# Designs tried in a protein design run: designed miniproteins, single chains, continued (2). Part 81

Each design is a single chain, and the fold is of that chain. pLDDT is the mean over its residues in the fold that is shown.

## One batch from the design tools (miniprotein)

Design m6798
Fold by ESMFold2-Fast:
Structure m6798 (fold): chain A 72 residues (1-72)
Amino acid sequence: SAFEKGYEEGVELVREHREEIKTNATVYTGLKLLIIGAELDAELSKDPEKKAYYLGLAKGMREELEKIEKEL
């Protein structure tokens, strides 16, 4: 599904940059802005598949970031 694809891509993006997110405040802040952007894209999308993709992307990034935040 579009949601599942977005979710997996969001998780992978955060995992690939895990060490930079933990050690670089600019990277951490940039990721938070990407999550907000994906949530906004989901709200503004009229296409149900595009909406589902961005909801998945935002959720995947947010959940993986929460795991990192527990280590901060």
Scores: mean pLDDT 87

Design m6799
Fold by ESMFold2-Fast:
Structure m6799 (fold): chain A 75 residues (1-75)
Amino acid sequence: SIAIAPVTGGDVEEFAEAMGEEIVARERLPDGTYRVTLRNKETGEIRELRADAEGRAVGAVALAEEIERQPLPKL
């Protein structure tokens, strides 16, 4: 199942929280993209990912595949 927030300037931050990682640095590149540095709380491992100008994580967890969210089955 897939549950993602609407595309807004916050996807990277929400993704980091869900993965148990913390954003260490954010840098805007001249290309209009962002370089986001994450630190894993468990291992202390540092990883980097890229976000586009809209704040969507690029090359991360299959976020590029847009799908229409349906109401929760309880509704």
Scores: mean pLDDT 58

Design m6800
Fold by ESMFold2-Fast:
Structure m6800 (fold): chain A 59 residues (1-59)
Amino acid sequence: QAPLQVIRGVGPKLAEQLAKYGINTVQQLVDLGQEKTEMLLASLGVPQDTREAVREFLE
């Protein structure tokens, strides 16, 4: 399973924040789905550019 840091713009700090919600791998973001992932990242104050990179990676 791929770590979150393979996604462009996802650094250690964001990976640690997502780990607190039980999200440690790209597969867990896929399992959450596009809409829930976007809502979570927006709630954490993640910049739009990084959220777009996550969306494109999960397509």
Scores: mean pLDDT 79

Design m6801
Fold by ESMFold2-Fast:
Structure m6801 (fold): chain A 58 residues (1-58)
Amino acid sequence: DLSTLEVLEELQKLYEKFEKGEDLDDILSELDELKSKITDPDIKKFIDDFKSYLKTKS
């Protein structure tokens, strides 16, 4: 299981990829993979909210 710090670092990397114009579907797939490694429901919800945010910005 990933720590909160590791999750935040991975989310930062994925956001940087999004800002660089990498494919949204690839980023969403990486977010789903990250979510699969998490058991905390609050962190899972945060990732789902982040996915929704990226979809509205693309």
Scores: mean pLDDT 80

Design m6802
Fold by ESMFold2-Fast:
Structure m6802 (fold): chain A 85 residues (1-85)
Amino acid sequence: MELLDELIKKLEELRKKAKDPVTQQFLDTGINAVKLAKEANDPEIAKAALRSLRRAFEQRVAQYPDDPILREALELVDEALKKLE
């Protein structure tokens, strides 16, 4: 799915901009989750994975509201999820 490939690429670029090791690790986990969703090649599995990832990023943004990288990652996941509707 080209949509998931684009999301992976954008998250990887965002990970390169992240300076905090904890944020980098969180992004690495998210990128891996999107890659696994892509390998499943099922839109419903992809939606479920992105919904779970969005929830995880929402919780992280709430804990670290001053981290612009986490907020941008949440926006990217939300945008991808909307396109899978």
Scores: mean pLDDT 82

Design m6803
Fold by ESMFold2-Fast:
Structure m6803 (fold): chain A 99 residues (1-99)
Amino acid sequence: MTTLAVASVAVRLEAPLSPEEAERIARAAAEAAAAVPGVLDVVALADAERGRLYVGVVAETREAAEAAARAAVEAARETARELGRRVASVTVNVVDHDV
């Protein structure tokens, strides 16, 4: 039996963001997560008006999913800092999914 790990990341930023800022933060988070070994899929969505970033990760192991979630959060924080935006909250949830 193969178990996959799924990570969900929600980042709340001070709003509003420009569409360009939202796209840049989402891209940075997605690229950082995708670079982690054992990651199978990454989806990132940003809501510029509400200052929200959502990142979903599917990975071969819980360790890879947790590493990808951390990488996404760190990339989002750093990109937000470069743009002069503050991160208000971060929520990370990681679950094992049997397939």
Scores: mean pLDDT 85

Design m6804
Fold by ESMFold2-Fast:
Structure m6804 (fold): chain A 68 residues (1-68)
Amino acid sequence: MEPVRTVVAEGVLVDSLEAARARGATLEAFMRMIAQSAAKKTGGRARVEVRLDEATGTLTVRAIVESL
């Protein structure tokens, strides 16, 4: 029995880490925005996954719902 994973929200921030840091942007703020969007759609049952590529400054945040 495999859980079925559904991506319900995804955000990608494509910017240089240097530019983001110079603006005082925080990873936590971006993650919180995606998590809030997903919670609104799913009643809080979505799990948030984060991936950061420091070489390119690309941050990907996904909200996933699992069902059996």
Scores: mean pLDDT 61

Design m6805
Fold by ESMFold2-Fast:
Structure m6805 (fold): chain A 61 residues (1-61)
Amino acid sequence: SIEEEAEKKIAQLEKVIDYLKKTHPDNPEYQETIETLKAIIEMLKEDPSLTVEEALRRLAA
């Protein structure tokens, strides 16, 4: 279902955030990336039909 696919995408994005925090904990270059990923997760929670690419486009506008 759309909800199941959204949950999978969110879980994958959360794993990426955890990886970045673990491997680059004090790197300011990754702070912006982490915040962008968090914003995408929140957008997917509000609209499970969104793709990551569409969420990125909306954040860039």
Scores: mean pLDDT 81

Design m6806
Fold by ESMFold2-Fast:
Structure m6806 (fold): chain A 85 residues (1-85)
Amino acid sequence: HMEEIKKIAEEAKKLVEDIGNRFAQEAERLGHPEAAERIRALVEETKKQIESLLDEKDVNKAKSRAASLVTAFAIEAVGLLLEAE
């Protein structure tokens, strides 16, 4: 049970890091280094939120929360990129 939740958290962190790195690199490529820094900060904050999954006792609840956190991160990261000046 705990091992499954740990794997879910690790996979979610990896997804956030991979997505975040791609969006940050894209922001830099488009000439928006400030947006890239905000995205990298969002990655670190989201990874900390994902660590709270280790407090869950239900695997299905952990999966749902992980999916929600990754989805929210992706939406916010895209927003930062699209709103960049």
Scores: mean pLDDT 85

Design m6807
Fold by ESMFold2-Fast:
Structure m6807 (fold): chain A 77 residues (1-77)
Amino acid sequence: MNLSEEEIKELVEEALKLLKSKDDLERQKGALMIAFIGDKRIAEEYPEAVETLKKLLSDKSPEVRSAARMALDAIGA
């Protein structure tokens, strides 16, 4: 996906809100958004996103854990 830095920032900020949700479906959605973007700049420029995704590898929801793994692999973290 060919996104501008500004578009990546807006999408990562939205994904971070979802990743911090109490709702398992919203956390899964946030991780899948990052996986779909798949841009390595996210790992380089947004360390909070990487740290949050790594915490979600231990999430209670298997779907959230799977999505977090896909996201980390997609962004090279």
Scores: mean pLDDT 86

Design m6808
Fold by ESMFold2-Fast:
Structure m6808 (fold): chain A 64 residues (1-64)
Amino acid sequence: MVEYVDLGEVSSAEEAEKKTKEYLASKGLKVKDSQVFEHGDKVTVVAYTEDGTRILATAKLVKK
């Protein structure tokens, strides 16, 4: 299963990854692997949970 999450605005790719992990932890899901992609003014975090769920989280990068 694939779940899409909108994280809103973040100041860094690290913040986007942190918010994604906090979201998954709030749902009781354990992260097996995560990857962060920065592309212009957008950040995408792809996380894989131990139950086989794939999470695609997106955020707008605010550079100031």
Scores: mean pLDDT 78

Design m6809
Fold by ESMFold2-Fast:
Structure m6809 (fold): chain A 84 residues (1-84)
Amino acid sequence: TVSGEAAEEALKELGLYSAAELIRREAEKRPLSLEEVLDLLREYMTPILDRAVEAGVLTEEEKEALLAELEEEARRLLTEKQAA
């Protein structure tokens, strides 16, 4: 189980303030697992990156790479905060 506070702090550290608030709100409704937090982050980021691809700022490959990097970084930060 990931605390809403730990999830909020990890995502703010990544500069994802809106995602941090969204995930914190979801955590207030029910306990979230690490995988559920990562799924919510992916759901939040996907439309943002899709818009960047449509605008010609990113390729589909760059979008997939950014999502993978973001998921790994978030997993690392959440794991560190759970261990503390």
Scores: mean pLDDT 78

Design m6810
Fold by ESMFold2-Fast:
Structure m6810 (fold): chain A 92 residues (1-92)
Amino acid sequence: ATVTVTVTNTGSTPRLVSIIVTNLKTGEVRVDTVLVAPGETGTIDLEMSESGDYKVYVVDVETGERGSVVVAPGETKTVTVGDLTVTVTNNV
């Protein structure tokens, strides 16, 4: 299963964003980072071994601001992390 994370930076400085995905059924963890320029959108895909509900934890490395969502299979959720808008999709 693939988790797609889209980060839009509405701030004035580049943002390094850490994304941590946990399968709540298996405990599998995947981590990746994306650098998003001011006014730009970055997208990353994280490959998970098994389907299930995923907790996605998003950290703005510069500010320390963070947020999380839980996405069920086929679900899309959006969370705001400071001046970042983060959309998470659990692709089945």
Scores: mean pLDDT 86

Design m6811
Fold by ESMFold2-Fast:
Structure m6811 (fold): chain A 81 residues (1-81)
Amino acid sequence: LSETQRMIRRLIDSLDTDHDGKISWEELRKHLEETEPEVDVEAEVAEWDVNKDGYTSYEEMLRKLGEELQLPEEEIAEMLK
C-alpha cells in the first residue's frame, strides 16, 4: 500500500474504535470538531453518511478520502478488497 493509503486506513481505524466497518456520527463529529471547528459538523457528517443510518461505512470513508487526496479509482478499489 502507498503511504497515502496507509494514512487513510489509520485514520479510519482510529475512528472505527470497535472495528465493525462503520464509523458512527458521534465519532466523526468529535474528529471534525477537533480538527475543523469552523465547519458545520452536522452538514459534513450528513454528507459522509449517504445512507442516513447514523453511520459512515468503511467504503464511503475510503471513497471520499481517496477522492479528496486524488487517489486513482483503481487504488481506492484495491483498498476496498
Scores: mean pLDDT 67

Design m6812
Fold by ESMFold2-Fast:
Structure m6812 (fold): chain A 64 residues (1-64)
Amino acid sequence: SAEELVEEGLRKAQELLAAGKRDAAIEVMSLYMQAARAAQEGDEETARKLYAEAEELYEKALAE
């Protein structure tokens, strides 16, 4: 759901911020917020794409 996407995005952004990765935290949160909005508007394809982009960015940032 859109609510779950916002919660997950906030959690992951906070983890990245705690790790000193401010720019990545901002981008991850932005992508999750955009995915949540797309989900609310019924655009499931865009929501999944944005979620995948956020997950990839989060994993890459965390691995650095």
Scores: mean pLDDT 86

Design m6813
Fold by ESMFold2-Fast:
Structure m6813 (fold): chain A 63 residues (1-63)
Amino acid sequence: GPAAEKSARAGAEAGKAGDYAAAATGGFQMWLNGGGEPGRKGAEAGRAGDSEAAAEYNEQAAK
């Protein structure tokens, strides 16, 4: 839904900027709102400090 898409987009932008903590938060919020596997993987990548992977997964979830 719109909330999941908004969270995914925000997480993707944060990840591209190197803010992996915000990218993890965006992926987690999207996962909670039904964004599925890409959101969960984005959150995990962000927590691991992999901002590039977090951005990629959050972009996939925003589609």
Scores: mean pLDDT 73

Design m6814
Fold by ESMFold2-Fast:
Structure m6814 (fold): chain A 86 residues (1-86)
Amino acid sequence: GTEEAVRAAEEGARAGEAGDAEAAEEGALRAGEAGLAAGTLGAQVAGGGALLGLGVGKVVGNGEVDAEVAGAGARGGAEAGRALAE
């Protein structure tokens, strides 16, 4: 549901904030999958924000994921998705 997408985005955000690019990418991909599966606006925003952060992180990282950028996108997606779920 929406909580699964938000939690995956929050996990990706925490990993990115800790500098773990691999875990941040995994969290973003899980948030995207959960968002599509749930189909709620909050879940789609959480997953979409996390995936956008991952995409920008790859561009900024010159082919490697920038963990901080990926984490920031996941954080924004999680916060917006949670607000829409309330």
Scores: mean pLDDT 82

Design m6815
Fold by ESMFold2-Fast:
Structure m6815 (fold): chain A 74 residues (1-74)
Amino acid sequence: MLTEYKERFVGVFIFDATPENTPEEIEALARAVPGVLEARATYDEKNKKIIVVVVAESPEALRAARRALLEAFG
């Protein structure tokens, strides 16, 4: 089988956990950004933070995800 080599770009973003900011909503917004391949949001109860890991196909897609997340939840 031919093996495809594909570069991946990963960003980690941290937001305050508020009643208006849920891991599910943050994850859904990140995944809606064109060029985002995967997004996972985790609630850190000890620090009252939401940690979001975003995997994008390009640096441009990662920057677009960062802007969208900061505008909505930052």
Scores: mean pLDDT 77

Design m6816
Fold by ESMFold2-Fast:
Structure m6816 (fold): chain A 89 residues (1-89)
Amino acid sequence: MALEEAQALVEEAARYYQLGDYEKAIEAAERARELAAGDGQVEAQALIVLGNAYYAQGDNKKAAEAYREAAAADPSLREELLEAAELVE
C-alpha cells in the first residue's frame, strides 16, 4: 500500500528528473520519502533522486544532505553516497 505508492513516486520523480523538470522531481521524491520512511531501500532511492534534483538546480548543500540521509537509510550504498555528498558540497 504505502510502500507500493512510494515506489511508484520514486519512478515518477526519476522520470521528471530525466525530463529536466526538477521542481516536479523534488515534489514526487519528497512524497516518496515520506511514504517510504523506515524502508531503507525505497527511502534511499527517493533521497537519491531528491539529491540529484537539488544538485541539478545548484543547491549543493541540500543535495549533499539528501545523499547523507540516503547513506543512513541504506548502509549498503554508504560509501558511494558519502563520496557523492563530499563532491557536491
Scores: mean pLDDT 86

Design m6817
Fold by ESMFold2-Fast:
Structure m6817 (fold): chain A 78 residues (1-78)
Amino acid sequence: SAAEVLARTFELLAKRSKNPKAQEIFRKAAEAARNGDLEGAQRYVIEAVKEMLKAGYSEDEIARLLNDAVAEARAAVA
């Protein structure tokens, strides 16, 4: 399901992010996605991305991490 792909994407981002605050927020995004709270999941993702930018990640690094996590999550759910 789309919800499971989103949840797994955010779990992978939590695992791979080196910033502890972003890790916790991505875990909350994953839980929101599993519960069908897509608005809540979106708000958490925006918050986590802001924390990653504050931690010194570039926009290109964040985009790469997101794209890799989505691809892996889709493969795992298929």
Scores: mean pLDDT 85

Design m6818
Fold by ESMFold2-Fast:
Structure m6818 (fold): chain A 98 residues (1-98)
Amino acid sequence: MDELVELVIKAAKEEKDPLEKRRLMTAFAVYLLRQGYSEEEVREAVKKIAEAVGLPDQAEEIYETARRLVEGAERSPALRAQVDADIAELEKKIEEVK
């Protein structure tokens, strides 16, 4: 996970728009939750990324948004498709910064 966190930090630093930084961090939190990482591990990863990109006050809201998206995607095919698209965009941006 540490190497993946560093790649997400690098990708998020390439984004100039704070909204796009937040979307990328939210997609990463959703990805980690789907992989079975604990709430504490996901919160810590999001906090580390948020601090590194200058948005430390956004970490808790990003985590809560990701948790709601994971829960919502289980009940809504449309939301699941959107979440899957956001994760695909995250993976693409990570590959671009390797």
Scores: mean pLDDT 84

Design m6819
Fold by ESMFold2-Fast:
Structure m6819 (fold): chain A 84 residues (1-84)
Amino acid sequence: SKINELSEEIQKLVEEYLKTEDEEEKEKIKKEILEKLKEAWKLRVEEEKPSKPVTDEEIEELANYQLERIEEIIEEEKEKKKKE
């Protein structure tokens, strides 16, 4: 599934984000994650055919919300590594 491929790509980008110290590179990775999240949500909506139509704006909101949650998880993982 393309959704599964996008999920794997997002996971790899998150791992690269965790390894990267360059702020410009981090911002580029973050933008790539957001674009892949948007693509994954659009494909999910198409496959699921929900009873209520999902708008492009709602997809963007969902992608941004998920990205914010990913950033929180990244910061939590960084704090855990500092304690090792």
Scores: mean pLDDT 76

Design m6820
Fold by ESMFold2-Fast:
Structure m6820 (fold): chain A 62 residues (1-62)
Amino acid sequence: SKEEALRRLDEAVEKKLAQATTPEERYKILSVYGEARRKLLEAQTDEEAQRVADEALKKIDS
């Protein structure tokens, strides 16, 4: 569901922000989060929402 995709994204972002040690790292995480949340709201299907979340998680992890 969109709610589950958003929860997964929120949890991953919280964990990554806790690990961020510089303003630059924090900015990168928040930028990915903002874009992913926008795309999630625009998603028309649960599958699309999950794909958006998965892509964002990959970007945050890189």
Scores: mean pLDDT 81

Design m6821
Fold by ESMFold2-Fast:
Structure m6821 (fold): chain A 63 residues (1-63)
Amino acid sequence: DARAQRAAEAAARGREAYAAGDYLGAVKHFTEALALAPDDEEVRALAREAARRLRQTHPELMR
């Protein structure tokens, strides 16, 4: 399933960005993954964590 594969690719890129401390990139990739697979609880939790860290480190991007 192409949609499931794209969701998995986006989630993988999000996890890589998060591990590298790129919280903006992580939020973008996890948002893409959730658009393709909205019921992915793990990705949803990671997206919330990345957004929280982004607000703390770069408040000019996300207040």
Scores: mean pLDDT 80

Design m6822
Fold by ESMFold2-Fast:
Structure m6822 (fold): chain A 103 residues (1-103)
Amino acid sequence: NLNDLINKLNNYISTINSLQKEIDAKQKEMKTEEDNVRLRRLIDENLLKTLGLPQEYLDAVRARHDAELKKIEEKKGELDKLQSQLNDAITNYNNTINEINSL
């Protein structure tokens, strides 16, 4: 009935708004984390070179920063999932509107 369709519509609107907010927040967090890793890498490498430390220390710092960048890249997979969920919610919202318009 119409009331059930309106309730579905309101639930999809709530889901869409929640997902959009989460996607925006995660994109901002990832950008900040990438910038911070890049800055830390630059500082750490310059410090180690200035101190004349053995190559093994530079290699260890690079490996650590590469691991942090890999963790950030894994978060992109979660953003892709959220974007897919958002697209599904929008499709369901549009289908519900079409059902209401057919009444």
Scores: mean pLDDT 87

Design m6823
Fold by ESMFold2-Fast:
Structure m6823 (fold): chain A 83 residues (1-83)
Amino acid sequence: SISQDYISSFTRVMNQLGRQYGISQSIVDSMINNSQNFSTSIQNGDNDSSTQYSQNLNQTMQDAARQAGISVSQFVDSMNQIS
């Protein structure tokens, strides 16, 4: 399914970025898990849960960018280049 393909691609991208920038596996795993939970919440029409997982993703992305020593915008650009 489209959602499974998306999650598989996101998982590859996050693991690759973690390796390239020295981001801890706990942060990488947190981003992957929050992305999966966000996708599931959207499919179930659970707006409250999707909002919380979106906020968790934003926070974890900030933490990842900080560990990488780059800005959040550079982190997003790196994701897009790998995708």
Scores: mean pLDDT 80

Design m6824
Fold by ESMFold2-Fast:
Structure m6824 (fold): chain A 65 residues (1-65)
Amino acid sequence: GPLEVAREVGRKLRAIGAAIDGALKVKKGEISKEEALKMAIEEGGEFAELAKESFERFAELFGVK
């Protein structure tokens, strides 16, 4: 129902948020791209693929190679 959809959206937003945070930390030189990707995947849980895709997109947007 709507509550299950809202909870799933919340989990997806957390996965995307972790990806953005990771990409920003790599941009600032705080952690490696590999470490940021691992952290985003772990935080993403069942949405690990979404976290990975989001990380790659935001890393590219922020100029991280």
Scores: mean pLDDT 83

Design m6825
Fold by ESMFold2-Fast:
Structure m6825 (fold): chain A 64 residues (1-64)
Amino acid sequence: MKINHISMEEFLEEAREGGKRAVEKGDLENVENLLAVLETAKKHHPDYAEEIEEIIKEIKELME
C-alpha cells in the first residue's frame, strides 16, 4: 500500500501478536483493552467476525 493504510488482515496479524506479547508480560490492562477493540471490530466487520473470534479465543486460552 502506498498510503500506509493498514488493512483488516494486517490489523488482525498485529492484534494476534500484540495479544500474545501482552499476556506473556502479564499486562492484563493491555489484554483487556485489546479484547474490547476486537469485540468492537467483530461488530463493525462481520465479514471478519470468525477470524476475530479465533484471535479472541487464542488470547483467552493464553490467559488460562
Scores: mean pLDDT 77

Design m6826
Fold by ESMFold2-Fast:
Structure m6826 (fold): chain A 69 residues (1-69)
Amino acid sequence: DKLLLPKELFPLAEKDYYISKEQFEKAIELGKADKEVLPELDNIARGYLTLAVKDLKDGEKLIEMYKEP
């Protein structure tokens, strides 16, 4: 049961990571046409990336608790 959670968290974190990457890429494209828009979209992309990192970190902690008795 405990090993099931990290396996599920990794795919979810991966999806969030790709969403963040796509948002950041769109921010760069829009920033080329409108410099004022780039910082706002960058903050949104960073938010999604932070969530993806948090999910991965939580999964790593679970694995570490098994490895470090």
Scores: mean pLDDT 60

Design m6827
Fold by ESMFold2-Fast:
Structure m6827 (fold): chain A 99 residues (1-99)
Amino acid sequence: GELEAQLSAVLDSAYELFKKGKYKEALAELDSAEPIVKTLISQGKKNGLIRDYYLLKGAIHFALGNKKKAYETAETAAKLFKLDPDEVFFLVAAGSKYK
């Protein structure tokens, strides 16, 4: 739908900034999409885009040294998708360290 298309575009933009090491700019792009993410979750649309949003947000916080915020983001994703928060945090940490 429209909101999923908008979220996909923001994720693509944020990921390109993340790959270039522009972590603060990448985080600002994701933060701009928070109302879209909240709306999709409220509609029961917990899909790969929502997962990728939280994983990328966590990876950016980890790369910035905001490890507590990175873990809190991983816990949010784990709760939404019924996953182990330590497994999600491992993916977040791995994504922030390697190109």
Scores: mean pLDDT 82

Design m6828
Fold by ESMFold2-Fast:
Structure m6828 (fold): chain A 70 residues (1-70)
Amino acid sequence: MIYVLTVENLTPEQAAKVKEIAEKMGLEVTVDGSTVTVRSRDVEAMVQLAKEINKLVGDSASFTVTGELA
């Protein structure tokens, strides 16, 4: 199962920082304007990433988590 985290309503600087953090964790990350999408089988890494994003953006970003059947 692949977990997909979508983060919306980011500034370009916030999106760049989220991408850097996800890449350092070895996660697949795609940036599209104000939206960042991360895919991984590692739930613990996804939870850690979500905590780091919340620390950077607080309540100003929208988080969506879904699962894809692999």
Scores: mean pLDDT 77

Design m6829
Fold by ESMFold2-Fast:
Structure m6829 (fold): chain A 67 residues (1-67)
Amino acid sequence: MSREERIKRLEEEAKELEKELLRKYLAGEISPQEATQLFEEGVIKKALELGFSEEEARELLKRLKSK
């Protein structure tokens, strides 16, 4: 799997995670602050599963949060 393909998969997984966390927030299950923390942790974890280093995962998270 190419690096570009792995980045695309991370972006798709991050989008699905954001939808799930938004649903939980609207249902009153989590706070906005908890949603932000869970999103950041989830993106890092998924990036590591896709073969990125911890440093690369943190940089990709910054890029996703800048959109």
Scores: mean pLDDT 81

Design m6830
Fold by ESMFold2-Fast:
Structure m6830 (fold): chain A 81 residues (1-81)
Amino acid sequence: SELEEIKKEVIKTAKELGLSEERALEILALTINVKQKLEEEGVEVSNEQLIEAAKEALKAEAERKLSGKELYDLIKEKLKK
């Protein structure tokens, strides 16, 4: 499935950054939640944008551990037009 392919790519990126699979999936779940909220507000978000936002969140997490709010805000800004 497309979701399984997205999960594998996000996990691969997380491992390259020294992050756990569990943390990768938490960040992916958060990114999907932000996408859904933006779509409710009339913003269209592609799967390519979703993957890129998740990867940016993983990179930021690898540099310094972020709070849930900081991750949410970063993902939201990345997905906005």
Scores: mean pLDDT 83

Design m6831
Fold by ESMFold2-Fast:
Structure m6831 (fold): chain A 110 residues (1-110)
Amino acid sequence: SSLLTDDDIKNEIEALKKLAKDLVKLIRDGAKKSKDPELEELSKKVEESAKKLIEYAEKRDAEGAKKEFLKLSKYADKAADKMSPQDSRKVAVLVTSIGIVLSSLVFNLD
């Protein structure tokens, strides 16, 4: 028997989904509040990258997940620059948390 179970991997994917959902909601709410067209486009790109990140993680495609996380991080950073300092800090915390969970998940995928 392995020390790491499929349930452990599933729990890490569920944590990743929750963090991604929280990040998408935060940026979407910021875009709706600001009515900035560039922030609205960045919000859509963050949502698309978050969705693909989860799809690759569920397929156990570590390389695909890392590439989508890099895109997610870049779009989220650009979105944060257009948001309040408090919301920018929350975006940074969520992106960092997603990166930590993804790094753990990638290490455990093989």
Scores: mean pLDDT 86

Design m6832
Fold by ESMFold2-Fast:
Structure m6832 (fold): chain A 91 residues (1-91)
Amino acid sequence: MEKREALEKVLEIFRERVEAARQANMSPEQFRQLLVVDAFLLVGLFRDYELSEEEKEEAKDEMARIAEVSRETMEEAFREGERLLDELLKE
């Protein structure tokens, strides 16, 4: 799968997950965990496809817009997601 196609598909899935979370009246705490899980998946994609810093920033901006959270909140989710991925890959 091409890098752009993979990124667009993941962002589409994220959008559907955010819409489902809103319909389910997910708590702010549960929603924060959803952001961390999706950030974790995107960090994996960033590494697998060797995305540029510009492409990573664009993806984070789009995720923040979809989730209707601040860019700072999304950056925190990405830092936690990256930490979790690094812990899983520790072996």
Scores: mean pLDDT 82

Design m6833
Fold by ESMFold2-Fast:
Structure m6833 (fold): chain A 62 residues (1-62)
Amino acid sequence: MNAISDEEIDEAFARMIAGLILASTKDPKEAAKLLREWADKVSNPNVRKALKEIADELEKEA
């Protein structure tokens, strides 16, 4: 166990949101689309970056 940095918390939050969206849609293309829309609306640059990177990976899987 170690202290989690704010950047790690932001990234973990982005991954959690991505997982929930993918679980609800069951379609990686639709999940990637939703993640890109969310990334454009978030003010936190760490979360925005992580959401876009996760969306890119999901799009490759589709």
Scores: mean pLDDT 76

